# Designed miniproteins, single chains, continued (3), part 70

Each design is a single chain, and the fold is of that chain. pLDDT is the mean over its residues in the fold that is shown.

## One batch from the design tools (miniprotein)

Design m10560
Fold by ESMFold2-Fast:
Structure m10560 (fold): chain A 112 residues (1-112)
Amino acid sequence: MEKEVKELVEKLKDEDEEVRINAIEKLKELSKKYPELVAEHAIEPLVEILKDKSEDPLVRAKAIEALKEISKYRKEEVLEKAQEALEEVANDESEPYFVRGLAKKLLEYLKK
């Protein structure tokens, strides 16, 4: 399983947008069964996707959704690693409305 998680993390940097989205979704699903392992390897790469303004907005939205799923089991780790990036995205009026909305909702969840 650790090898599979690491391979999915590598696919987050794939040239193909669909490969990146699929890797995010698989990491999200694996976090339900292996929350510690996914949190250890995937939080920081997902945060990098979230804050990358050159990335496709749909990929960034999927990264926020995956961070939210991981946070159900590892809330403090997600808050520690993602708070700054989420606050930056949530307060940036140049960001797509749906990306800002997802960032704001995750921040509200993490700070409760």
Scores: mean pLDDT 87

Design m10561
Fold by ESMFold2-Fast:
Structure m10561 (fold): chain A 74 residues (1-74)
Amino acid sequence: SEKATENVRLSILLLARHLESQGQTELAKRLRELAKSNDSAEKLAEKAQTLLIEAGYPEKLAEAFRLNLLALAK
């Protein structure tokens, strides 16, 4: 649903704000650009996972974030 996708976008924006406060300025910028995209909730979650892995986060933490975003879409 559109509301579920908006919840996923909001969660990505909240993560971006947190990461920017931790000095992860480039990752935060990329997450904000992702949150503006017209992708589905599933694609937003998948791309957020990819951005975290590319930024050097452990794959298991990136996967946990993806699953949490998908739970918001249900």
Scores: mean pLDDT 85

Design m10562
Fold by ESMFold2-Fast:
Structure m10562 (fold): chain A 73 residues (1-73)
Amino acid sequence: MTSIEQLQQSYQQAKQNGDYQTAQKLQQKIDEVEELGRRAAEAIAAGDWETARELLERAERVLQEGLQYAQQS
């Protein structure tokens, strides 16, 4: 299981439990990671490997923040 899959599972669990505040926060983190990944893919396609690396490192940080939030909530 990837970290993004773990975050998506935490989101679904929060929704099933009726914890819409946690679900909303987790959805925000998922959307942010997906947007950073999309931008990184565009940078790779353009040959901008430095920008792609920075975006992927940022996505990893957001993903870790989301996982920590899921564990605390």
Scores: mean pLDDT 81

Design m10563
Fold by ESMFold2-Fast:
Structure m10563 (fold): chain A 63 residues (1-63)
Amino acid sequence: AAEAARAAMLEIAARARELGLPEEVVAALESAAEGLGQAAADGRDVGATLEELRAAVDELAAR
């Protein structure tokens, strides 16, 4: 669970970099990956947060 959440977050960060988003956004997503992995390890449901972040990256890249 924790590793899967961290991996999913890093995939979102990689997609943001691929789409040409600012380095500060990519760095923030990479930094958040550790925190999100810990939240999942603590038993928190991070699925909604991951889906919202994926949608936000796609929307921001479309601007």
Scores: mean pLDDT 77

Design m10564
Fold by ESMFold2-Fast:
Structure m10564 (fold): chain A 101 residues (1-101)
Amino acid sequence: LTQSPSEVTVKAGETATITSTADQPVKSVYWYFQKPGQPPELIQENTTSLRPRISGTVSGTTATLTLSNLQLEDTGTYYQQATLANNERVFGPGTKLTVVE
C-alpha cells in the first residue's frame, strides 16, 4: 500500500488530498490522525466522516481523504489502514501534514 504525498505543507483555509493505492481492490478503509505525542484517532471510516471538513472516497484500488478549510490544529500525521480484496490488512506509511498561516 502506497500513500501520497509523504509530506505536505499547506496554508490555513486551503484543501489537502491524501491518496492511497493498493495492488488489489480495497474493501474497507480507515483513516487515522495523530498529533505528535498523542495516540492515533479514527477520523474517517470508509465514506463516513467522523470529523468536520473531512471527506473520503474509495474506488477500486484507490482511496482518498480530502481535508477542507484546513486549520492549524489539523497539523499532524495521517495514516490509512485498509482491508484488501484478499482480506489482507495493510497500513500506509503515513502523510505528514503541516498547516501554516
Scores: mean pLDDT 81

Design m10565
Fold by ESMFold2-Fast:
Structure m10565 (fold): chain A 78 residues (1-78)
Amino acid sequence: LEEEAKKVALEAAVKKAKELVEKDPSIAEDEEKAKEAAEEAAKKGEEAAKKVPGVSKAEVRLVESGGALNLEMKVEVE
């Protein structure tokens, strides 16, 4: 359940990120736009995880550490 929710979240986030880049290719060249796109992708990942049966709560956040952008996922199951 937790592993499945994280997989669904990652797939949804990647799909949204691709959609945003296809809509605005300059996202790949602009650090601020890339960060905004990553935040929006993380939000879509969180939505998808919450729809997985047995998931009571899901949070997906973009975290910047040492100049690298990472996704932090937290999932609670019933």
Scores: mean pLDDT 73

Design m10566
Fold by ESMFold2-Fast:
Structure m10566 (fold): chain A 60 residues (1-60)
Amino acid sequence: MAPTGEEARKVGEEGVRLAEEGRYEEAQRLLTLAAVGDPEAAKEMAERAREILEKQGVKA
C-alpha cells in the first residue's frame, strides 16, 4: 500500500517515532513506504530517523 500526500508524511513521522523507540527495522520499513508516496517529505524524516539510529549505534 503506497501512501500519498499527507498519508506519506504521517507514515514518515511514525517511522521517526519508531526509531526513537529503538524499533529500527519497523522505522526503516515505514520510511521506505513514505518515500514511495512523498520522496521529499520522506527524505527529511529519513535524515532525522537516521541521526537517531546512528546515535543508538545502528549503522546505515
Scores: mean pLDDT 72

Design m10567
Fold by ESMFold2-Fast:
Structure m10567 (fold): chain A 80 residues (1-80)
Amino acid sequence: MTFRVPKHWIRTLAKLVGLPVDGIVDEKFLEAVRKAIASGDKNVISAVASLQGALGLEVDGVPDEKFLEAVKEFSERYNA
């Protein structure tokens, strides 16, 4: 089963949270996404839901520890 995370989703999230649009997922990126969702940014919530679906997680639009770990593992596995 292929869980494809489109690069444009990561870039869109970076742009929405005010980080460089380079497609890199690091600690600063993940913290910025979490803060934006806590502030009620609907565009970020929607983008997170799309990533959850692509990663095979429950689609609730809210990043939890499992979501952050899955995104980090995906980034490491396909970027190393």
Scores: mean pLDDT 67

Design m10568
Fold by ESMFold2-Fast:
Structure m10568 (fold): chain A 86 residues (1-86)
Amino acid sequence: MEEYLSATATGALTPGATKAELRAFAEAAAGVRVTEFRVNGTPHALSEEAQAAVAAHLREAGARFEEVEVHLHFRDGRAGVATRGR
């Protein structure tokens, strides 16, 4: 399999966020494989499958993030950004 997801998260947690919530998020993110991305200097939109996978990871983390931005990198050079908080 040549397609992998790599996730890095940036964002703001609610003031009540706990270390357990942060750990759950980190564990969910660690479940994706690291790749590099670069396609003509422009990120590609996430496929429906990739968007669903990111949403599942964010929901599984249960971290009550107000807003989290996740950057995805694919081995084939695709990349995208997904957010929680909608």
Scores: mean pLDDT 42

Design m10569
Fold by ESMFold2-Fast:
Structure m10569 (fold): chain A 86 residues (1-86)
Amino acid sequence: LKLNLATTHNNIGNIYQNQGNLDEALKSYEKAGEIYTLLLAEDPNNANARNGAATVLNNFGNLYKDQGNLDEALHFYQQALELKKE
């Protein structure tokens, strides 16, 4: 249930970003990230939650890149890579 809710918030964020509604996209990605963070606190080895969190971080990176905030974009992309490390 929580995993599906987080995925839905991330998808809503993608729609807002594509529409150019960057503030709403950010809020939706934040909601998704909060849920994935709670799931990872319950089980740090939850591969679905780790993958979802990495996807949200990559989306934050894309959002900041689209705004021209390249330092923030780089930071979020690097965090996404860390979650994907074996």
Scores: mean pLDDT 84

Design m10570
Fold by ESMFold2-Fast:
Structure m10570 (fold): chain A 70 residues (1-70)
Amino acid sequence: SKVDELADFAIEMIEKGVEPEALAQELVRKGRELGVPDQVIADIANAIFTAKSKEEAIENIKKLREKYLS
């Protein structure tokens, strides 16, 4: 799904160590390009920015994927 593509993109950017501001801009750009609803883009961004670590951010995104695929 397009949500899966956006989630995978977010995880890749986190693993590369992209700064939060640049990551937020790239998520919005890629999400809109993929036709993902703004609310879903916001949920993914929130999962990243509320995380205390890179590992927690990735785990939060994986849990969010389960919510949208179930």
Scores: mean pLDDT 80

Design m10571
Fold by ESMFold2-Fast:
Structure m10571 (fold): chain A 68 residues (1-68)
Amino acid sequence: SLEEELAALEAQLAELRAMSAEEIARRIKERLGVEISPERAEVIRHATIGILEAAISFLRALIERKRK
């Protein structure tokens, strides 16, 4: 459901906000095999947070419209 998708995105946003740049760089290496600096990881974190916040806002608006 859209509500389950929203909850999953909110959980991912909370986890991402709690992670350090060093932890993000480590996870990127593990998942994609690419080594990046913590400085670059911070840029990726900031951009990803923005995307998740936009997606959450869109889903909330869509759910609210359906719920009256």
Scores: mean pLDDT 82

Design m10572
Fold by ESMFold2-Fast:
Structure m10572 (fold): chain A 63 residues (1-63)
Amino acid sequence: LEGEIARAVKDAGVETPAVLGLEKGEEVLVLREYPDGDLLVRSLKTGRVGLVGRDDLEVVGRA
């Protein structure tokens, strides 16, 4: 997952200041994978960085 492009499988809201809100179909670059299943990602649409749950994303390919 780290260094890969992933796509949001559903709309995800912002729950905390650290959590990134995504629209379904939005693509992100995975910057870091955490052992608890959270991913640090950068939105390719907005350039914003934040945490997203792993289950909210599908891998598309490498950046």
Scores: mean pLDDT 72

Design m10573
Fold by ESMFold2-Fast:
Structure m10573 (fold): chain A 110 residues (1-110)
Amino acid sequence: SKEELLKKIKDIIKYSLKLIEDALKKLYPNDPEKVAKGVAIVKKALEEMLKVVEEGIENDASIEELEKKLEEIVEKTAERIKKEFDPEVAEKLIEALKQLRKKIIDEYKK
């Protein structure tokens, strides 16, 4: 059902945010401001992704349309991450967002 699909995607997003926050705390144990900036950037992206998914489910959007909109969010967020973080950390955060996008699309395809 639409409600079950949305609930599963919300759970995926919530879990991904927690993993990213925990990873940032480990990478920057003495820089809580850096952690907070990273969490804020990622949380904003996840909120935008959730809105796209909610609207897509309500309007029976195609997989191709959903994928394009989520890809645009990942690319915009990747540019913000690259400005705030060292390249190695930026690559890991961007990869996590790309994996999340894939998980959302895979769930939507079911």
Scores: mean pLDDT 88

Design m10574
Fold by ESMFold2-Fast:
Structure m10574 (fold): chain A 55 residues (1-55)
Amino acid sequence: LRAEIARVSAEMQQAMDEFVEAVKNGDTEKAKDAARQLVEAYRRRQALLAEAVAA
């Protein structure tokens, strides 16, 4: 669980950084992809955190 949560948190950070960079560059396609990755990582993190709290 800890390793999974850390990995997903890193994925969220990467997606956020990619989104910010894409917005700076005016790359709408890349910004959209990064936003989608961020949402997916966020959902996974929420599920893992709920599991960890339940334990």
Scores: mean pLDDT 79

Design m10575
Fold by ESMFold2-Fast:
Formats: structure tokens, sequence, C-alpha cells
Structure m10575 (fold): chain A 93 residues (1-93)
């Protein structure tokens, strides 16, 4: 289905984003940020994509945007421990 195709693309983009986050490559993170935003226009309830986009914003120093995406990830999946922990950290800083 169309949704399954979008989910498959999001999974690949998320994996690439996590590698880029580990390596600290700002240019790659900026590109993957835009790709994830486009994927979320097609599948706005993809909790993993929302979480990953929040992590990218955090790494880029865009903390207000990081908070927004972590909050959206928790609205979709309240059990998302990563989003919860990062939100708590950002709200204390």
Amino acid sequence: SYLETVEGQADVTVALARMALYLGNKETLEKLKKELEKLLEQDPKNALALETLGEIYYELGEYEEAIEYYEKALEVDPSNKVAKELLEKLRKE
C-alpha cells in the first residue's frame, strides 16, 4: 500500500539519520531533517520518524523544535522512553 511504502522509506531515512547523529555530520543531518519532514507530511503519526526528527533538531541546537517533535512522538506513542527522557532533559536545561 501507499502507507507501507512511506513507512519503508521512513525506516531507511531513520536508520541513516541515526548513523549521521552518531557521526555528528551537520550537513547530512540537515538533509535527513528535510527528508523526514517530507515523510511526516505523508505519515504524520510515525512515532519513530517524529522521535528521530526531534533528535536531529536537538543535535543541531534547535531545542524548541526538538521539544515539539518529542511531544508529538509521545502523543502518538506514550510509551516512547527516548522521547520522554529527552523531553525531561530539555525542560531542565
Scores: mean pLDDT 76

Design m10576
Fold by ESMFold2-Fast:
Parts: structure tokens; C-alpha cells; sequence
Structure m10576 (fold): chain A 65 residues (1-65)
């Protein structure tokens, strides 16, 4: 799995366990990874990377920005 995807999965699991601060930290790290990746992503990969960015943002909005 990509490092960012693994961070998002861990963040989701932490949030489900009520560990909101730790979930936020991991989601923020995942977002940073994908935002750095997006400018160099091939056209076919852009929808996937954008989807992961939106997923990270959604998780952060559910926790707290």
C-alpha cells in the first residue's frame, strides 16, 4: 500500500476508536503526502490522488480542522 493510504486507514481506525487527536495527525500527514504527489502525478493517477486528498479533508472535517 502507498504510505499515504496506510496513514488514512490508520487514521480511520483511530477515529473509530475515539482517538481523534491521533487520527487528525495521521490524516494531516496523508494529506501532505498527496498534495506533494499531485503536481507530478500522471493524468490517469490524478483522479485517484484527488480522491485520497478529498478523503483526508473529509476525515479532518469530521474530527476538526
Amino acid sequence: MEEGEELLRRAEELLAAGREEEARELAERALEIYMKELPSAPDEEIPRVVGLILRAIGLLEDIRL
Scores: mean pLDDT 77

Design m10577
Fold by ESMFold2-Fast:
Structure m10577 (fold): chain A 64 residues (1-64)
Amino acid sequence: SIEEAEKLKEEGERYFEQGKYEEAVEKYTEALKILKEELGPNSPELDEIDKNLVLALIKLQESK
């Protein structure tokens, strides 16, 4: 559900703020999968979470 995806996105943002990038990536990835199924792969709503996921992946790579 879209509501569940929003919750996962918020959890990812909290992990990101805490520097827990691996957990943030996991939550963003789960939210992105739900949004793709609910809204379709070309929905503009996916752009925001995709950018957050990419940033978290970059931070995770840089911190390891």
Scores: mean pLDDT 80

Design m10578
Fold by ESMFold2-Fast:
Structure m10578 (fold): chain A 71 residues (1-71)
Amino acid sequence: GPEIERLREEALRLLEEARELIEKGDLQKAMELIHRAQDLAVRLVLLGDVETAEEIGRELQELMEEYKKKQ
């Protein structure tokens, strides 16, 4: 429904913004957006969209590896 679509779009936007912040070296802001995307993935699971939550989880894993390279 519209809520699931909105949460999915927000999570993907946050992941894109976090990636740009990691590239720029703004690791604190990147981590804040990563945590927000994780929260949205949990909310998607609770709403029954496990597939989208798993996709977000995979992107978060890749993003965390990029984050570690910048520390």
Scores: mean pLDDT 85

Design m10579
Fold by ESMFold2-Fast:
Structure m10579 (fold): chain A 60 residues (1-60)
Amino acid sequence: SLEELYEEVVEKVEELLEKGVISEEQARKILDSIERAYKEKNLVALKVGLKDLEELLEKV
């Protein structure tokens, strides 16, 4: 669902921040973007965002 996808993206952002892959400022900008996509029901933007975050996590 859209809500489950949003929650998964938020979780990935938190994981990247905890691992030091992204800064707090970068995390805030990403979260602002995904919150907007969620409010607009932009499923494609959420899926692309999730994929990009997963690729960053694979880099450690």
Scores: mean pLDDT 80

Design m10580
Fold by ESMFold2-Fast:
Structure m10580 (fold): chain A 57 residues (1-57)
Amino acid sequence: MPVLSPEDIRAAGDSLLAAGVEEEAGFVAPETRGGPSPEELRRAVDVGVALARRQAE
């Protein structure tokens, strides 16, 4: 039951990355900066949304 739009899911994943997770880790993969494949991007967003939901409940 989709309560979130695909845009919201992408925004959540992107926000987690921009929130400073990369800065905290101190690592920046050139592959990620170069742009992941569409399948990998969807996987990353899905994981990000799942983590955000678990934290927010």
Scores: mean pLDDT 58

Design m10581
Fold by ESMFold2-Fast:
Structure m10581 (fold): chain A 66 residues (1-66)
Amino acid sequence: LSEEQLIEAEASVYIIAGSVYKLNGDYELALEYYEKAVEIASKNPEGSKVELEAAKQLIEEVKKRQ
């Protein structure tokens, strides 16, 4: 894997983990994992645009539920 592919894959893993916590009603942990996904995807925002947009949208959804 290239660094670009690794960043994309790592961001995706954090989005999945955050979504598992969200489905379980653990919004605090979901927010932490989604924020970490944004941090990781931001290292290569053009290559990880889908992951970055998805994580940002999910953060807003979690914040509205708190």
Scores: mean pLDDT 80

Design m10582
Fold by ESMFold2-Fast:
Structure m10582 (fold): chain A 65 residues (1-65)
Amino acid sequence: DLEERIEKLKAEIDKLTSEINELVQKYKNTTDPEEKAKIRNEITEKQLRLADLIGEYVRLEKELA
């Protein structure tokens, strides 16, 4: 079911966006350079995953049209 898959993708996008926002706040409050680098890397990995999910979402929406 395409609609079920789209709803699941929306939920995953929302969750990942929240996780990225939390990491960005942690990054702003972190003073240790090594910890900042780790957080930055984690943000980058999650942003890449978010881009993939958005791409899938757009493809599925187009399939419904």
Scores: mean pLDDT 85

Design m10583
Fold by ESMFold2-Fast:
Structure m10583 (fold): chain A 70 residues (1-70)
Amino acid sequence: SREAQIQADIARLEGLVDSLEHLGAPKDLIDKTKKLIDEAKDALKKGDYDKAEELIKEAEKTIDEAMDAI
């Protein structure tokens, strides 16, 4: 289901941000990514799958930036 895919994507991004924080990625990028993940969770809880997917894509971009900064 679309909901299950969004839940899986959120869990994956949470694992990635935790790993990047441990590896010393910049705090501003970590904080931004965590905020986007929290907003995606809120959108999912409200049934706004389009917004959740948009926020997931934004979080993936900040994860990529954090990876490049290590």
Scores: mean pLDDT 90

Design m10584
Fold by ESMFold2-Fast:
Structure m10584 (fold): chain A 79 residues (1-79)
Amino acid sequence: MPSDLDIAKSLLLAGRILLQEGRYEEALEMARKALEIFEKLGDKEGIAEAYELIGEVYEAQGRLEEAREYFEKARKLRE
């Protein structure tokens, strides 16, 4: 059976596909579900990737302030 990590990675992939299709609310839902799983696992890289996807969705929506906040959260996790 797929692991929690595999599920979280699949959710990020689904979210990126939904973002490319312009399905922003569904992309955010997938990113937030992945984020919850990565947080439970303590996977800093996974958490950063989920924050980046949330930022990319907000950027695509023209919500540049929210996008900047999430990109900054992702960057700080990788320091």
Scores: mean pLDDT 88

Design m10585
Fold by ESMFold2-Fast:
Structure m10585 (fold): chain A 70 residues (1-70)
Amino acid sequence: DPSIEEVKEFLEKAKEKAENEKLKEEEIKKILKEIEELLELAKRSAIPEFVEFIEESKKEFEKIVEEKKK
C-alpha cells in the first residue's frame, strides 16, 4: 500500500492538475476512484486525521473541477 507521504503527493498533484488544465470526464472519474480507494485504505487503518485530510482533499479537487466546467 502507498505511504502517507505518497498519498499526500498524489492528492496535491491531482489538485494541481485540475487547476492547470480542463480534465476530461474519464480523467476526473479515474482520479476520484483512486481517491476513494485511498480513503477506504485510510478508514481501515483507523487514523481519523488522515481520513479527514483525504476527504477534504477530495472536496477541494471536486470544487476545482466544478469551477473549470463553468
Scores: mean pLDDT 78

Design m10586
Fold by ESMFold2-Fast:
Structure m10586 (fold): chain A 73 residues (1-73)
Amino acid sequence: MLTPEERALAERVARGYARAQGLGPAAERVVLADALRLLERRPLTPEQRAAVEALLARGDYVGAFRRLLELTS
């Protein structure tokens, strides 16, 4: 099971990505479901999580989602 921190990270990435791309709530839910599945399959190390958090902190939501895909693929 994902930690509350990993779930919260996925939710922030999915919401930010959907908003940045002009996507509606249905697409946001799909992005969230994909992010959660990837994290469940391949959990991030603390260093990898910090890299995604740094992108979120500067408002690079598209970059954050792409980095999450790279780290979990």
Scores: mean pLDDT 83

Design m10587
Fold by ESMFold2-Fast:
Structure m10587 (fold): chain A 77 residues (1-77)
Amino acid sequence: MEIIREIEERLIEEGVSREAARAAALAVGYGVKFGLSPEEVERLTREVLLALGMDRERAEEVARKAAEIAKRLQEEL
């Protein structure tokens, strides 16, 4: 899915690690594909990042950024 790759790349440009960027991009991309609400997508992405050992505040920030990037890409693509 093209959107996953673009979310990952944009998160890496924002200083997110490749591992965390990929995990966030996958969570957001599949969440959107399976019809989850924006709020559910952000929550799922945050939980995935927390499971990877990211601090809560950073996980919330990265999850929000990933969801915003996905929304913009859906409007552009």
Scores: mean pLDDT 81

Design m10588
Fold by ESMFold2-Fast:
Structure m10588 (fold): chain A 64 residues (1-64)
Amino acid sequence: MGISSAEAFEIVRELVERGLSVDEAMKILTDKTMEYIKKHKRPPTKEELASLAFEAADKLLAEK
């Protein structure tokens, strides 16, 4: 994977602090990583993944 476990953990923590459950945060992280790899044919950086995950979290929270 293109990011470290510590970097992935920090993104999950931030998503949980924004109002998501750990399971929702992990699902977003996994889905956005897979979508990024499929589209760009490389793993995302921490900053790219964080940006995509936070945008997805904001949309999910707005729909609740």
Scores: mean pLDDT 79

Design m10589
Fold by ESMFold2-Fast:
Structure m10589 (fold): chain A 62 residues (1-62)
Amino acid sequence: KKALARVKEDYTAKTPEELTLKKGEEVLLLERVNDEYVLAKSLATGEEGLVPAKYLEVLELL
């Protein structure tokens, strides 16, 4: 199930598969990969990648 989420704190990608995100940016949650990570799409850049779920605040379920 897709959701709109906001980044709670700055996150810097540690691998090429991860997204670098700034606090306050909005992302679409595309898929839950595991208990720690989600696949998200940045609305600012259009890039997709892995993000630790705890850095995201869900705003709206889509």
Scores: mean pLDDT 82

Design m10590
Fold by ESMFold2-Fast:
Structure m10590 (fold): chain A 64 residues (1-64)
Amino acid sequence: DFRERVIDLVKLLAMQGLISEEDAQRLIGIVEDPSATDEEIRKALEEVLGERGRQIYLVAKNAA
């Protein structure tokens, strides 16, 4: 649920042109890696998208 929500939010932002398709694909690849931890996903979101990445993480986690 959490991982699927992160993927959905990242895809939505890319579709709206708010992030690049390259950044979206990179982030989705990290989230789809079964060995990736929630902390690694959070770090990747924040490193690529900054404050927006942090907001995605919090929204996805709190809705699960």
Scores: mean pLDDT 81

Design m10592
Fold by ESMFold2-Fast:
Structure m10592 (fold): chain A 87 residues (1-87)
Amino acid sequence: VEKGRELLKQGKYEEAVKVLEEEIRKSNFTDAKALALLAVAYANLGKIDEAERYLEQASKILDQNPDDIDGAVELLRAAVALAVAKS
């Protein structure tokens, strides 16, 4: 997750997607933070449909784990990134 976040900060969105997809597979799609970061990467790549799907998945996981503050913060960042990409 940290490597994916660092790649996003560097603007390396395609590399971030690859790293985050691997982390998501390892967690059986239950890592809300990784799912939210992947949504940010797809939004920045202009892949709106993929970004919306991963944001929805992250939101559903976070609903079942409301104490995940890190996941909540990344979900908010992803929602903002998607809103900007749709503008």
Scores: mean pLDDT 78

Design m10593
Fold by ESMFold2-Fast:
Structure m10593 (fold): chain A 73 residues (1-73)
Amino acid sequence: MLAEAQELIRQGEEAEKAKRYEEAARHFGEAAELYAKLGDQLRAQGKTSKAEAYYQLAEHARRKAEELAALAA
């Protein structure tokens, strides 16, 4: 899951550089979902500080997806 989220960020950045904004937005959106799931799993384990770090990564990726989706429209 973490490696998959990181790979999606990399693919999103690559698509953004290519001005493939719709594709980039999709990759960042998928990464945001995976980071949020990681946060949920860590919270369930009582690892609150680490969970909050992944929720911040999810929020950053989600905002990036929204910005890129707006550019694609």
Scores: mean pLDDT 86

Design m10594
Fold by ESMFold2-Fast:
Structure m10594 (fold): chain A 84 residues (1-84)
Amino acid sequence: MEEEKKKLEKEYEEKVKKIEAEKEEELKRIEEEKEKVENDESLSEREKALRLTALELRKIGIEIQKELEIKKLEEELEKKLKEL
């Protein structure tokens, strides 16, 4: 049972790391887009504000999705550990 528990915990950790890496890359792309918007002299202050707000909402959405995906994996791990 201990070896099976360690295997499940390792699989959980690997899945969490994959989700974190994928979401980190998405967040990095949003930060790059924010920088482009801030440095775009062709955009009005209103257009910059609206685009930055849209990017901030996308960032929040990614952070929420990451939390939900990790929570789902945690619940699946807890269920499997209870079955041991």
Scores: mean pLDDT 84

Design m10595
Fold by ESMFold2-Fast:
Structure m10595 (fold): chain A 94 residues (1-94)
Amino acid sequence: MEKTVEVYISSGNKRTLVAKVKPGEKKTATVSLPAGVYSIEVRVNGEIKASYFVDLPAGTYTVTVEYDAEKNEVKVTLSSGSRTITLTVKVDLE
């Protein structure tokens, strides 16, 4: 009964998978983005559970995705130099 959470960064029609995590997993990815407005999408078993719009300057971002199984939450952190954005999504699976 393990659920899988997928985190995407989307701009217009382009969607990039950043990480796929199971309960208790923490994964990091590095993405290079031009300046623009992006959607951070959190999907659980293919269903969109949360979508956040962020305005990002051009840069290389370290994206950390952590699935806290005890809290039933997914934390997404985007870091570039001195800038850090953290999003927490409640994963209500059942």
Scores: mean pLDDT 77

Design m10596
Fold by ESMFold2-Fast:
Structure m10596 (fold): chain A 58 residues (1-58)
Amino acid sequence: MSGSELFDYILEKLKEEFSKNASVTDEDFEKLLNSKNLEEFEEIKEEVLKTRPFVEKQ
């Protein structure tokens, strides 16, 4: 998997999982985008989702 493929996958997942959750912060997004591999991304994503309750984005 190239770095471009990982980046595209992360962006797709961010759009799917976080586009409507107002509790997710810019810091959380930067942390996810700076993930070095898929496993690290999934770990950070789970931590964020457990920490940030779902709040509908206006």
Scores: mean pLDDT 69

